# Designed miniproteins, single chains, continued (5), part 47

Each design is a single chain, and the fold is of that chain. pLDDT is the mean over its residues in the fold that is shown.

## One batch from the design tools (miniprotein)

Design m17729
Fold by ESMFold2-Fast:
Order: sequence, then structure tokens, then C-alpha cells
Structure m17729 (fold): chain A 58 residues (1-58)
Amino acid sequence: SLEEMLADAKKAIEEALAAGKSEEEAIEAAAKRLQEKYGLSELAARLVAIQALEELKK
């Protein structure tokens, strides 16, 4: 589901940021995880990762 993809993306973003990576690097890490786990295209995975980051900034 989209909710599961957003949760996985948020976790990947949090892990990347905790490791000292930039927001752009965190988006790339999350997008790669979504492509590997859910078979998303690069564009679709990146859009979900961007949404996850925006939700974490609330």
C-alpha cells in the first residue's frame, strides 16, 4: 500500500539523516529502497520519497 511505502521511505530518510547525509541523499536512499522492495520506477520512488520527507517536516 502507499501507506507502507511512505513508512518505509520515512525510515530510510531518518536513517540517512542520522548518518549525516543531506536531504537529497536521504531522498535517493529512500527511492532506492522503494525500487528494490516494491518494484517502483525511479520517478515513482523519488516522488514517494519526497512526500515522506515533507511529512517528516510537519
Scores: mean pLDDT 85

Design m17730
Fold by ESMFold2-Fast:
Structure m17730 (fold): chain A 60 residues (1-60)
Amino acid sequence: SAAAERLRAFQARVDAAIAAGEDITPIVDEALAAETDPALRAEIRAIAAARRTAEALRRA
């Protein structure tokens, strides 16, 4: 589905930024600004939170 493709593209951008040592906040903010579906917005936030938690645990 188009929604699944958008989420996959978002995840790829987030993963690339993390691999480069970059802040994901601009990518998350851009994705949320472009998305009007509340379920997809919730999924974007959940993915961002999970990635931030995983990164914090790797640094601990």
Scores: mean pLDDT 84

Design m17731
Fold by ESMFold2-Fast:
Structure m17731 (fold): chain A 58 residues (1-58)
Amino acid sequence: LKELAERIDREGVRMHLEDPEAVGALSPEERIRLAGERLGVPREVIEEIVRLHRQGKL
């Protein structure tokens, strides 16, 4: 899970560099969801990563 969260974070950074206006307007949770979807991560895994991020466990 942590390795996958790190991959999602890296994709989020890449997305932000490509379109800072659109991606910069997203909340951290929205950015995690979009990055996870782009990487083909299952929705249930993305939501688990979002939950752990909210709890400060990632």
Scores: mean pLDDT 78

Design m17732
Fold by ESMFold2-Fast:
Structure m17732 (fold): chain A 80 residues (1-80)
Amino acid sequence: MRLTTLTQTLMAELGLSVDEAYKLAVEALERAQKANPTRIPSPEEIAEQTGEVLMEELGLSEEEARRVRDAVLAALEAAE
C-alpha cells in the first residue's frame, strides 16, 4: 500500500515514469526502514527519506524536495 501510494505521488509530482518512480519509492522506503529497523516507519519518516533520495538521485533543491515531501506526507496520511 505505502509503496503504491509513494510511487503514484512521485509520478504525479515529478512527471516520472512508473519504473523511475518505483525505483525511487523503493529506495526511500528501504532507507526509512533501515533508520527504524525495530518498527514500521511513520509517514513523516518516509517523506523525509523521500526528500533526501530526490536531492541525491535527481539533484532537486531543498525547496523542490520540501514540496515533494509535503505531497508525499499528505498522500500517505490520506491513504491510512
Scores: mean pLDDT 81

Design m17733
Fold by ESMFold2-Fast:
Structure m17733 (fold): chain A 73 residues (1-73)
Amino acid sequence: PSPMSAEEAYELGKEYYEQGDYPMAIRGFDEALKLDPNFAEAYEAKAKAYEALKLHDLAKQDYEKAREIRKKK
């Protein structure tokens, strides 16, 4: 329950992903996206975690969101 930046939430999500804890990874990426809705890297990482869980429809939606954010930069 410590205050967390978008970057810290993203790094925590990546740590869970490396451990194979994809549900916890997704939670970390969701917290990053709450703090920074334009964090394209967090959408891409979340999509990759959904792919690991075989949730291909959710992964596709997050990849598309990341692509749209990157186009606007």
Scores: mean pLDDT 84

Design m17734
Fold by ESMFold2-Fast:
Structure m17734 (fold): chain A 63 residues (1-63)
Amino acid sequence: SKLLSESASLYAASGILDVASEIEPELLKKAGFSDEEAERRSQELREASEESRKKSEELEKKA
């Protein structure tokens, strides 16, 4: 049950991170960051989203 709960949390986190990867670049640009920095942050969030999804699937398999 704990592994399934952690899996569900990571799956939810992956969705949040994916949405953030689309929104955060525009917020960073408005805050005075460069386009290059905004794109870098977007890529980091997309990577974190994919990583969380894969960890979620691994934990579900182990449960």
Scores: mean pLDDT 79

Design m17735
Fold by ESMFold2-Fast:
Structure m17735 (fold): chain A 81 residues (1-81)
Amino acid sequence: AEEEYRKGVLAALRGDYETAIEHFEKAIELDPNYADAYTFLGSVYYDMLGDVEKAREYFEKALELDPENELARLGLEKVEA
């Protein structure tokens, strides 16, 4: 899970968002409680793809798993603004 999350982050840093999404989805398949992977999926869908509804879903899931996840909280506030 952590290795797939790391690969997703590296892909996103290179602007390869399709590959980043695939790696984050794989991280979630391996560990459905991986809050950081949900947070990054939310950010990619909101900031890069403009999919507000999917971004909201991912940020909400991240906060359910980790209520103290600051990035997910900020992402959800941004989606709801």
Scores: mean pLDDT 80

Design m17736
Fold by ESMFold2-Fast:
Structure m17736 (fold): chain A 63 residues (1-63)
Amino acid sequence: SDIEEVGKAGREAVEEAKKAGLSEEQLEKLDRAVARAYTLAASGRISAEEAIEMIREALKELL
């Protein structure tokens, strides 16, 4: 499902952040951004595509 794709994007973003050596504080910020994007998509407030873009943007800002 589309929401499963959002979950997968979030997990992949966290793995990439860990491999890039982001700090615990930066990882917590990313986790919050992923949770927010997922919640908004799951509640139908935004599309899964918009949620995935939010996750990608959050990762880029922390890198």
Scores: mean pLDDT 87

Design m17737
Fold by ESMFold2-Fast:
Structure m17737 (fold): chain A 65 residues (1-65)
Amino acid sequence: MLEEVKKEAEERKERLIKEGVSEESAELMYKTAVELVESGKASPEIALVSGEMNAVAAQIDEELA
């Protein structure tokens, strides 16, 4: 359910921030996961993993700049 995905994504966002990921990258993870589930493009599991990958990619891009 979308509400469960939002709660899980919020918890993962908090963990990413504690691990040193920027708030912007962590927010990107949350938005990506929620949008994928809302649009029906991905299951909750895939949406959450995809969101985390996007946050990591954004963080790497910042380090390479």
Scores: mean pLDDT 76

Design m17738
Fold by ESMFold2-Fast:
Structure m17738 (fold): chain A 72 residues (1-72)
Amino acid sequence: SEELKEKAREYGEEALELGERGTSAAKVLQYAAQNFRIAAEAEKAGDEETAELAREYGEKALEAAKRVEAAE
């Protein structure tokens, strides 16, 4: 779905921006969780492109959250 792809991008960009600002790791993790949910929905719909995009954003957000925690 085009709508799911747009949401994946928005949540991913927000997570990465918050990570760079050193914002709470918990918020970055919330956006990662949203992207993994989008990936699951896209897979059920047969939208492999959106599923891959959302999964990549989710994984990058998880890495960003770990960096934020390490910077305490």
Scores: mean pLDDT 81

Design m17739
Fold by ESMFold2-Fast:
Formats: sequence, C-alpha cells, structure tokens
Structure m17739 (fold): chain A 72 residues (1-72)
Amino acid sequence: KKEEAEKVAKKYSEMIKQAEELSKDPRFRELAEKLKEAYGDIAQAEVDRLMNPEEGEKKLAEARKKLEEILS
C-alpha cells in the first residue's frame, strides 16, 4: 500500500538525516556513512516486502544482519 511505503520512507529518511548530522564530526564520519547505507537498505527491503513477501523478507534479514555488524 502506498501509505505504508511512505511511512517507511519517512521514518528512515529521518534516521538518515540524523546520521548526516553525525558525519559532520570527522571522528564519527565512517560510522555515520555505514549507518546511512544500512538504514537505506532496510527501508528498501521493507518496501520490497510489500511487493514480494518471501524475497523481501530475505532482503530484510540481510539488511538487518549488516546493521548488527555495524553496531557490533
């Protein structure tokens, strides 16, 4: 549903903007770039899941695994 996809996009856009603010400090630049990419991947996988639940769920699991690796 379009409304659900818009909510997902808005939520992760806000998270990406916060990571962009973090990247202004050189000490956190690498972490911020990784977080932006991971949040983007999760948002895309959530949208893909609306069209193809099985394939989207696999992509979402992969995106979550990447986020776990960044946070470890």
Scores: mean pLDDT 76

Design m17740
Fold by ESMFold2-Fast:
Structure m17740 (fold): chain A 66 residues (1-66)
Amino acid sequence: ATPEIDALVAEYEKTMTPDAARAYAMHLSAGGSEEEARLVAEATEQHPDDPLARIAATAKGVEALK
């Protein structure tokens, strides 16, 4: 992993689950906005066992951002 992603994951793990923190950091490092990254992390926490629902929730949230 890149040092930047690792540092972000460590910071966000203080307030999020490890999976949500990783999703948040990876979205930011891929050039996504903080609002989009937050939606990805939130969807990950709300749908830990349903990847399809997680994708749908993220897409719906991102579509609402302008």
Scores: mean pLDDT 73

Design m17741
Fold by ESMFold2-Fast:
Structure m17741 (fold): chain A 66 residues (1-66)
Amino acid sequence: SALAEEAGRLAAEAGRAFRAGDYERAVELSTKAHELASQASGGLARAIAAGSREHVELARKALEEQ
């Protein structure tokens, strides 16, 4: 699914932003990844949706701790 592929790309970018300490961008990208993955179907989409939701929470907490 093109939707799942795009969600995966955004999730990967969110992970890179998080590791770079750009928590604001990590939240933005993870939120978009979760939205797209939630509209897709299949195991990959489900995994991306769950991971992106977790990353939104982690990135928001990291942003608050800065």
Scores: mean pLDDT 78

Design m17742
Fold by ESMFold2-Fast:
Structure m17742 (fold): chain A 60 residues (1-60)
Amino acid sequence: MKKKAIAVKDYEAKELHELSVKKGDELEILGEVNDEYVAAKNLKTGEKGIVPKEVLEVIE
């Protein structure tokens, strides 16, 4: 079952594989990368990448 999350903070990607998010963006969680990061798709922009878990709240 795919999980959805909401960005609770703005985050700007620093690397090519990272995902930028703005507070209030809805994301689809694609998988866990490690203890600090998940792979996600930003449903507002259609972009995919790695984002810190701490800026997301899971809603499903």
Scores: mean pLDDT 79

Design m17743
Fold by ESMFold2-Fast:
Structure m17743 (fold): chain A 88 residues (1-88)
Amino acid sequence: MEELYEKAAKLLEELLNAPVSEIQKKFDEFNKVLDEAIKKEMEKRGIDYEKLVKDLNSPDPEKRKKAFDTYNEILDEVYKKIAEVKEK
């Protein structure tokens, strides 16, 4: 996990300093690593990614709210860990 957050932090710095010709490539690389980190945090917490996506698209507003809150909690944790690595 720490290696994944270090890779994300490095890619973010590379993206911010990239020449115009490399911006899209670096952005795609960053998003790929970010998606992997989110999925691994969900797995670590015992959260079923497929069920979460289904609940986000549910006609039941209560299920959508719970899924949205869960997703945002995971996203905030991932960004927090990336920021902590960047400050080292």
Scores: mean pLDDT 77

Design m17744
Fold by ESMFold2-Fast:
Structure m17744 (fold): chain A 82 residues (1-82)
Amino acid sequence: MLEKFRKVLKELEEKGYIEHPAKDAAYAAGAALRAIGDGIDEGVPPEETNRRALLEAVYAAALGPHGRNSEEEAKKAVEEAL
């Protein structure tokens, strides 16, 4: 998961979605941790929980803190990066 996230984060930076890498990474990490917690609570298998966490992290990074990018742009960036 982490290595795939790093690759996606670099692709988002190259596309101009990441202005402040440390802030965007922290925001994305928070989203991933929440998705992991939700998966555990729902009894979702670890592999599916990890997949959901990655998607949430990438989407959060693409949206950026305070939603600086549109939901449509974030969705497109996630689809292109994954």
Scores: mean pLDDT 64

Design m17745
Fold by ESMFold2-Fast:
Structure m17745 (fold): chain A 58 residues (1-58)
Amino acid sequence: SEASRYAAAQILAIAAVINLELPSETAEEAIEDARAALELDPENELAKEALKRAEEAL
């Protein structure tokens, strides 16, 4: 269902944000999680912000 897809996207977006709070070596993992979230929900605001922050951290 759409609700399940959006829930999965939100979980991945949260994972991306958590990876950004860890040592710099996790920035690549944050990018991967954020991109996966956007694949499920392109409008996910948290995933968009996480991707931007992760790319700036590289």
Scores: mean pLDDT 79

Design m17746
Fold by ESMFold2-Fast:
Structure m17746 (fold): chain A 58 residues (1-58)
Amino acid sequence: GKLYRAIKDVESDDPKYLSLKKGDIVELLEELDEYFWYGRNLVTGEEGIVRKEFLEEL
């Protein structure tokens, strides 16, 4: 899918949400709604829900 960069650190206690470090590359797998995407963090290999506002285009 299309690649994005995390603009900030985000840590989640809920495993359905994707944890991010600023600069991590995230692949968009699915657009869920106007606020949330389902993505894969290519640095960690984790998949989860992420707020699209935490991502920027490469």
Scores: mean pLDDT 86

Design m17747
Fold by ESMFold2-Fast:
Structure m17747 (fold): chain A 63 residues (1-63)
Amino acid sequence: MSDEEIADLISRMTGLSRKQALEVAEMVRENPNVTAGEIAKKLGISKQTAEAALFVARTALES
């Protein structure tokens, strides 16, 4: 999947903006072992939202 396709999926499933979703996709691509806590701090979002976004991004990148 392209980063734009992954960002659209994250945005639809988590309610994050497409820009925030794209940043999550890029962070996971750069470091597949990035934690939800790191994403939450970087984007200023809840850890719960970051966990959901991370799961979607990893699944899409590994598929």
Scores: mean pLDDT 82

Design m17748
Fold by ESMFold2-Fast:
Structure m17748 (fold): chain A 71 residues (1-71)
Amino acid sequence: NKEEAFELIEELKKKYNLSEEEVENLRYLAEKEPELTLDALKKISKVKDEEQVKEAIKQMSEYAKELKKKE
């Protein structure tokens, strides 16, 4: 569900002060692969360690950048 993924991205943005680039890249993934992205974001949201959450978001953002280069 794309809308649920977008809502979770906004929650993560507010809680962890995500950059505009990270938010845009997560939204891009939610549009391309909504179910896979939502599943990944739900798993990340359950992590208690802030540094692990930020690293996971960074990894997802980098993956989005790589996909954009191939289009």
Scores: mean pLDDT 83

Design m17749
Fold by ESMFold2-Fast:
Structure m17749 (fold): chain A 64 residues (1-64)
Amino acid sequence: KEKLQQELERQQQLRDDSIRSLTEERDRARRYLTPQMEQGVQQSLDRVTNSLQDAIDSLQQQLS
């Protein structure tokens, strides 16, 4: 089950890198965002975070 642990670590790294990158972009652009744009960005971040976390949770369940 070493392959599942490697996949889990890979997914965790991809999640962290993606969230960090998107959060930094959002923070830099924050002053230019309208309320509607900010809500859209937040919804996209939540969707990506939830999707990646679900994948991680599934892999953790398989690892016991």
Scores: mean pLDDT 76

Design m17750
Fold by ESMFold2-Fast:
Structure m17750 (fold): chain A 90 residues (1-90)
Amino acid sequence: SALEELKKKIEPVAEEVAKKLIELLEETLKKLPSTDFSQYTPEELKEAAEELKKKMEELAKILEELGEEELAKKVKELAEKVVKTLLEKA
């Protein structure tokens, strides 16, 4: 699977990848409140939020398996905030 291949490639750089994901999630959180989602249906936003949650949970699990437990926790927390904001826009 793509996640298994990603894990193999990330293992030597797990910390760097996790820090970049955290930066991207933080930037997304800053932009989300001012982002216009009026062109999307509530159903589309809910579906996007659920898909993001699933992908972030899978990435956090990979980070935990690589020993990056604190980074995995931060990814989950930031992803939950992004998901919550998207659902509030729905």
Scores: mean pLDDT 74

Design m17751
Fold by ESMFold2-Fast:
Structure m17751 (fold): chain A 73 residues (1-73)
Amino acid sequence: MDEVLEILEKGASQLDAEGSKILNELKEKLKAGMPLEELLEELRREFARSTDVRLRAALHEAIKVIEEILKEK
């Protein structure tokens, strides 16, 4: 959980306003109690629609971490 938040926060701090907004919105959803399975789907949708290589890298790292967490549960 905290690891996903850290990835989203780090990504948001390193991206332009639009990319930062996307990662911050995902972080807020996770903090509001969104299930990891639903967050994973939203991350995959954002990854598929994004053309920003830095945003896609941050989304991909979050996706990997969530997939690993879900495999343990």
Scores: mean pLDDT 79

Design m17752
Fold by ESMFold2-Fast:
Structure m17752 (fold): chain A 67 residues (1-67)
Amino acid sequence: DNAAQAEALRRLFATDREATARLLAERLGVPERAARLYLEGVELAREGAPDAEIERVGEEILRVLEE
């Protein structure tokens, strides 16, 4: 299940941010910076951050992917 896999990735990210971002970037075929931002967004959503903060991260991801 993708949800369970996302939770596992979040747990790994908390342990080793760089290694987890690199793994996710490799699996999705995106830059490590985009993968790192995605994982940050997942953490923000889990912590109940305001929609505006989550949208900011989403916009940053799109900007990175356009480069």
Scores: mean pLDDT 75

Design m17753
Fold by ESMFold2-Fast:
Structure m17753 (fold): chain A 85 residues (1-85)
Amino acid sequence: MKEDIDPEKLIEGLEELLRKAATASPQEAVRYLVAANILATAISYFGSKEEMKKAAERMEEVAGSLPPDLAEQARRIAKYLKEKA
């Protein structure tokens, strides 16, 4: 039996990374956004439609607090999650 992936933990991780990206230096924020993109991809494979929508909403919220370049990356991740839902 394969390991059961908990989508709730993935969403919590995504939210935490987005919070850190919003308050980090620009260089650190990029690193957190890369990690968030990886988790967003995992959520799209293991998460439900509702969980993907929830994750996308969190990405949109944090994007408003980011510098323009990082905000575009966060919104791209949010769009990806909404399209996969």
Scores: mean pLDDT 75

Design m17754
Fold by ESMFold2-Fast:
Structure m17754 (fold): chain A 58 residues (1-58)
Amino acid sequence: ELQERQEKSKEKYKEYQELLEKLDKLLKEGVDESKIVEIFRALAEGKEEEAKELLEKL
């Protein structure tokens, strides 16, 4: 079970990396910084699903 939990953590890490790359790209493209800050805050608070929804609404 510990090994299965490690696999889940690894999958979450990859999703998190993908979101961070997307946010960096949007920031460089001059997208509304307020929206990016909201997404980043949600990620920092562990609300990954909320952050993903906010990103998709951009």
Scores: mean pLDDT 71

Design m17755
Fold by ESMFold2-Fast:
Order: C-alpha cells, then sequence, then structure tokens
Structure m17755 (fold): chain A 82 residues (1-82)
C-alpha cells in the first residue's frame, strides 16, 4: 500500500513537470493551453493512476502518462496551427 502511494506521488510529480514544460514550450511559441486541454491532462493523469492501481506496475503507468502527454501535445499543436 505505501509503495503504491509512493508511485502515485511519482506519477503526479512527473505529470506536473510535463505540464509545466508543455506550458513553457507553448508560451515560447506565443500559444497557451485552453481549459479543455487541462481537462484532457487530468484525464490522462487519472488513466495513468488507474493503470498503476490495476497492474501495480509503475513502468506501465509511466508509459500511459507519457503517451497521453504526447497525444495532448499533438492535439494542442493541431488546433494552434489551424
Amino acid sequence: MEELEKHKEEIEKKAKEALEELKKELLERGKALAPEDLEKFEKIKKEAIKVLEETGSYEEAKKVLEDGIEELKKEVEERANS
């Protein structure tokens, strides 16, 4: 249980760091995240936590988080370039 909670904290920390880096990258390009992007980010984070709880695998949860963030980046860039 405690190890699972520690892994949840690590996933949330990585998610926060990834979000801040994305915000910084977009800001440098004169763009910003919309509220809907933040909602999608929260869903990605929750999905990663769900995978961690169901599998007990930090590596699988981390991959879900990273893949989700990459998809979010694509969606934001697609919309920003329209």
Scores: mean pLDDT 78

Design m17756
Fold by ESMFold2-Fast:
Structure m17756 (fold): chain A 60 residues (1-60)
Amino acid sequence: STLAEIAANSERVYDPETGATQLSPEAQRLALSYMNALKDASAEEQIAAAQAIADAIAAG
């Protein structure tokens, strides 16, 4: 599932320009793709999807 792929790719990488760690580009791409698939869904479904993505990132 897309959430499992997000969890598997949820590595953080150091950004020398900002001095902060960021979510990997692959995890960001997968999360955006998942949300874009729900762009025409209800607000409740989009909120649930955003929470599921956050949980997947935290689990990875």
Scores: mean pLDDT 71

Design m17757
Fold by ESMFold2-Fast:
Structure m17757 (fold): chain A 59 residues (1-59)
Amino acid sequence: MEEIKKLIEETQAEVRRLSAEIERLKADGVPEQVIRDLRQRATDLLLEADKKIEELYKK
């Protein structure tokens, strides 16, 4: 339980940082490709966390 909670909190914090960076970069007018790459990174982090959480629940 504690490991799952920590993983969720750390993943959410990382995703929030990426989201804040994306909004800042959008305001600065960076290329859309850079924004898409950062969004993909956030999605990958969430999927990785979900997989790890599922494995932890099985134990």
Scores: mean pLDDT 80

Design m17758
Fold by ESMFold2-Fast:
Structure m17758 (fold): chain A 70 residues (1-70)
Amino acid sequence: SMMDRLLEIAKALAKLYEADPELAVRLVSHDTGLSLEEARRLLEELVRAIREGDDERAVEIVQKILTAPV
């Protein structure tokens, strides 16, 4: 389902941010047009949601990233 795919993306982004935060922030900023500051904020919130087991919040955060202004 779409939710399962978004959750897979969420977990992958969270793992990338924990391993290499600067790379994760640059990739999200470049692909979405979000500022580096906004990309970092959303990725930090995403890691928190994943750590808390809040799959619904993790999906919401990924949707915000994907619907960022061009």
Scores: mean pLDDT 84

Design m17759
Fold by ESMFold2-Fast:
Structure m17759 (fold): chain A 56 residues (1-56)
Amino acid sequence: SPEVERLREEAERVMKEATQKALDANKKSPDEARKIGLEGLKQVVELRKRAEELEA
C-alpha cells in the first residue's frame, strides 16, 4: 500500500540521516556518535514495525 511504502521510505531516510550524523559526530566524540546511531536505529525499528502492522 502507499502508506506502507511511505513508512519504509521514511525508515530508509531516517537511517541515512542518522548514519551521516553519527559519522560527523564520530570525528569529535565516538560516544556521541554511538548515541546518535542507537537513537536512529530505534526510530527505524518503530517505522518498520508500523509498516509491518499495516500489512498484517
Scores: mean pLDDT 83

Design m17760
Fold by ESMFold2-Fast:
Structure m17760 (fold): chain A 71 residues (1-71)
Amino acid sequence: SDAEALARTLARHTPDVLETIRIAKEALEADPEPRLTLESHQRIYAEVAARARELGLRPEIIAALEAAAKG
């Protein structure tokens, strides 16, 4: 799933929290599928945050993803 792919990308870049957050945002914003609404993006951010928590990513990454999910 897109959420799993993003979470694994985040895990690969864990040493740089800011770069990891930037990559996650760019991946979602660059999605060329016109069916993705802001609500769909928020749902994906929530799913990525949950997966990031499972992978043991830093709390600041999870907090940023959860904030993005809330809009």
Scores: mean pLDDT 63

Design m17761
Fold by ESMFold2-Fast:
Structure m17761 (fold): chain A 67 residues (1-67)
Amino acid sequence: GEKEELKKELLKLIGEILRIIGELFDLDLKLKTATGEEKKKLEEEKKKLEKELEKLLEKMKELEKKL
């Protein structure tokens, strides 16, 4: 059924969200010691991951409504 397929999609999405949260945590640790150009690169990567996380959270909310 449809519900079982939606649950699989939701679990996949949760996995992607957790991966990004882990990457953001790692970037925050790196940012504590980074300076100059490296700091700017890490800040840009963080912004990209934050935007990706927001999009995934919106998708998760939409899938949860269908369950």
Scores: mean pLDDT 84

Design m17762
Fold by ESMFold2-Fast:
Structure m17762 (fold): chain A 55 residues (1-55)
Amino acid sequence: MAEEARAALRRAIERGEAVDLPAADIASLTDEERAALGAAGSEAAAEYLRRQAAA
């Protein structure tokens, strides 16, 4: 669980992608890891909206 969640989080940060993790996996993360996940999700959402506006 925790190792898979961390791998997904690192991948999301590297690619600026949002990661959709189960609540149980999110609860197992450190405060730093949760903050990084939130930041990555915000960046992915902003990019998605920019692409829609440009179309």
Scores: mean pLDDT 61

Design m17763
Fold by ESMFold2-Fast:
Structure m17763 (fold): chain A 66 residues (1-66)
Amino acid sequence: ATEEALAEVAARLGEGELPSAEELRRLLELARAEGEELEALDRLLELLDEHPDSVEETLRRALALA
């Protein structure tokens, strides 16, 4: 669930694509339900550090879900 959603986001970023707001919302909802919210956020930040060209837009979308 949460790991699968993280893998989808990672695959998108690896292809030079931005994850959608819906994909980020689903990831955070699943992580919260599974008690893994902080772990998912930490891993998302690590993925963004590897893809600096996407960081501003991805963070903007993630913050809109908070």
Scores: mean pLDDT 68

Design m17764
Fold by ESMFold2-Fast:
Structure m17764 (fold): chain A 95 residues (1-95)
Amino acid sequence: AEEAIKKDPNNAEAWFQLGLEYARKGDLDKAIEYYEKAIEIEPSAEFYRRLARLYAEQGDYEKALEYAQKADELSGTTSASTELIMMLRLQGKEL
């Protein structure tokens, strides 16, 4: 991921992969920052869905739902918001 970014800073997938790495390290703030960079370069339903999931993990359910809805708008489905709502309900969380 870092090597791909050094080679091409406009590689949205490389920024996304770096975000995944920081999410695994528990640095949610950095993960969010890098997912936002990926979206800025190339908006993708998958990138929005992952950003929504990170905000949910951080406890920001309002932002999580907002980005899940953006993913749904871009894909023409309700799968991202439905998945998020079901995940939060299973965890006993309210939106």
Scores: mean pLDDT 76

Design m17765
Fold by ESMFold2-Fast:
Structure m17765 (fold): chain A 73 residues (1-73)
Amino acid sequence: NAMKKLEEEKRRLEHELTVLDIALGIEQAALTFYEDLRARGIDPAQVDRDIANTRASIEELEKRRKELEEKLK
């Protein structure tokens, strides 16, 4: 039945969204950590790269989150 298949797919997408939210939380914590290192003047060139990479990861995860939310509507 198509309705039952849609309900199972919705549960799977909701689980994927939860995992993605956890990943976003980890990346946000990493960004906060690197911003603190930057404020302390610790290895500015490396920390700037780490911040840029972390922000890029956050943007990709937020894009995936939006795509999953659209599928759940």
Scores: mean pLDDT 85

Design m17766
Fold by ESMFold2-Fast:
Structure m17766 (fold): chain A 55 residues (1-55)
Amino acid sequence: AEAYIEQGRRAIEEGRYDEAIALYEQALKLDPSNLEAERLLVLALSLRAQAEAAA
């Protein structure tokens, strides 16, 4: 789970929001009680929505 969170954070930093979403979903699938992954997933979804709205 933690490895997916780290990769997701890097994906967000690179603007790869879709990849970050997939990574955080995998982290939550392994540990549904991981509040950090849940919070980061919400952030990634918000950033992707903003990017899609700008397109």
Scores: mean pLDDT 79

Design m17767
Fold by ESMFold2-Fast:
Structure m17767 (fold): chain A 104 residues (1-104)
Amino acid sequence: MVVLTQPASVSAKEGEKVTITATASAAVGTAVSWYRVRPGEGPEVLIVNASTRAPGVSSRFSGSGSGTTYTLTIENAKKEDEGVYYALNEADGTLGPGTKLTVY
């Protein structure tokens, strides 16, 4: 079973670059997606196949990585970016524990 790990929380000032890294317990290639859950809302897809931005997602969001290490990058952090960010293993549907982003 492949396990994804993420930091529990990250904090940034408005305008800063945010980086959230997920690590897989075994290689999963590029089969990693990133999702955001905002308070009171359902999950929104941000990135699929490690680096492909979903339609309608801001160009401030990008994904990178392969093998076992995957990074979600948010340029110019905004208050509206607050939420919980989840890495997903596309091969088996395993979710990471999520990372709470706070913007101050």
Scores: mean pLDDT 85

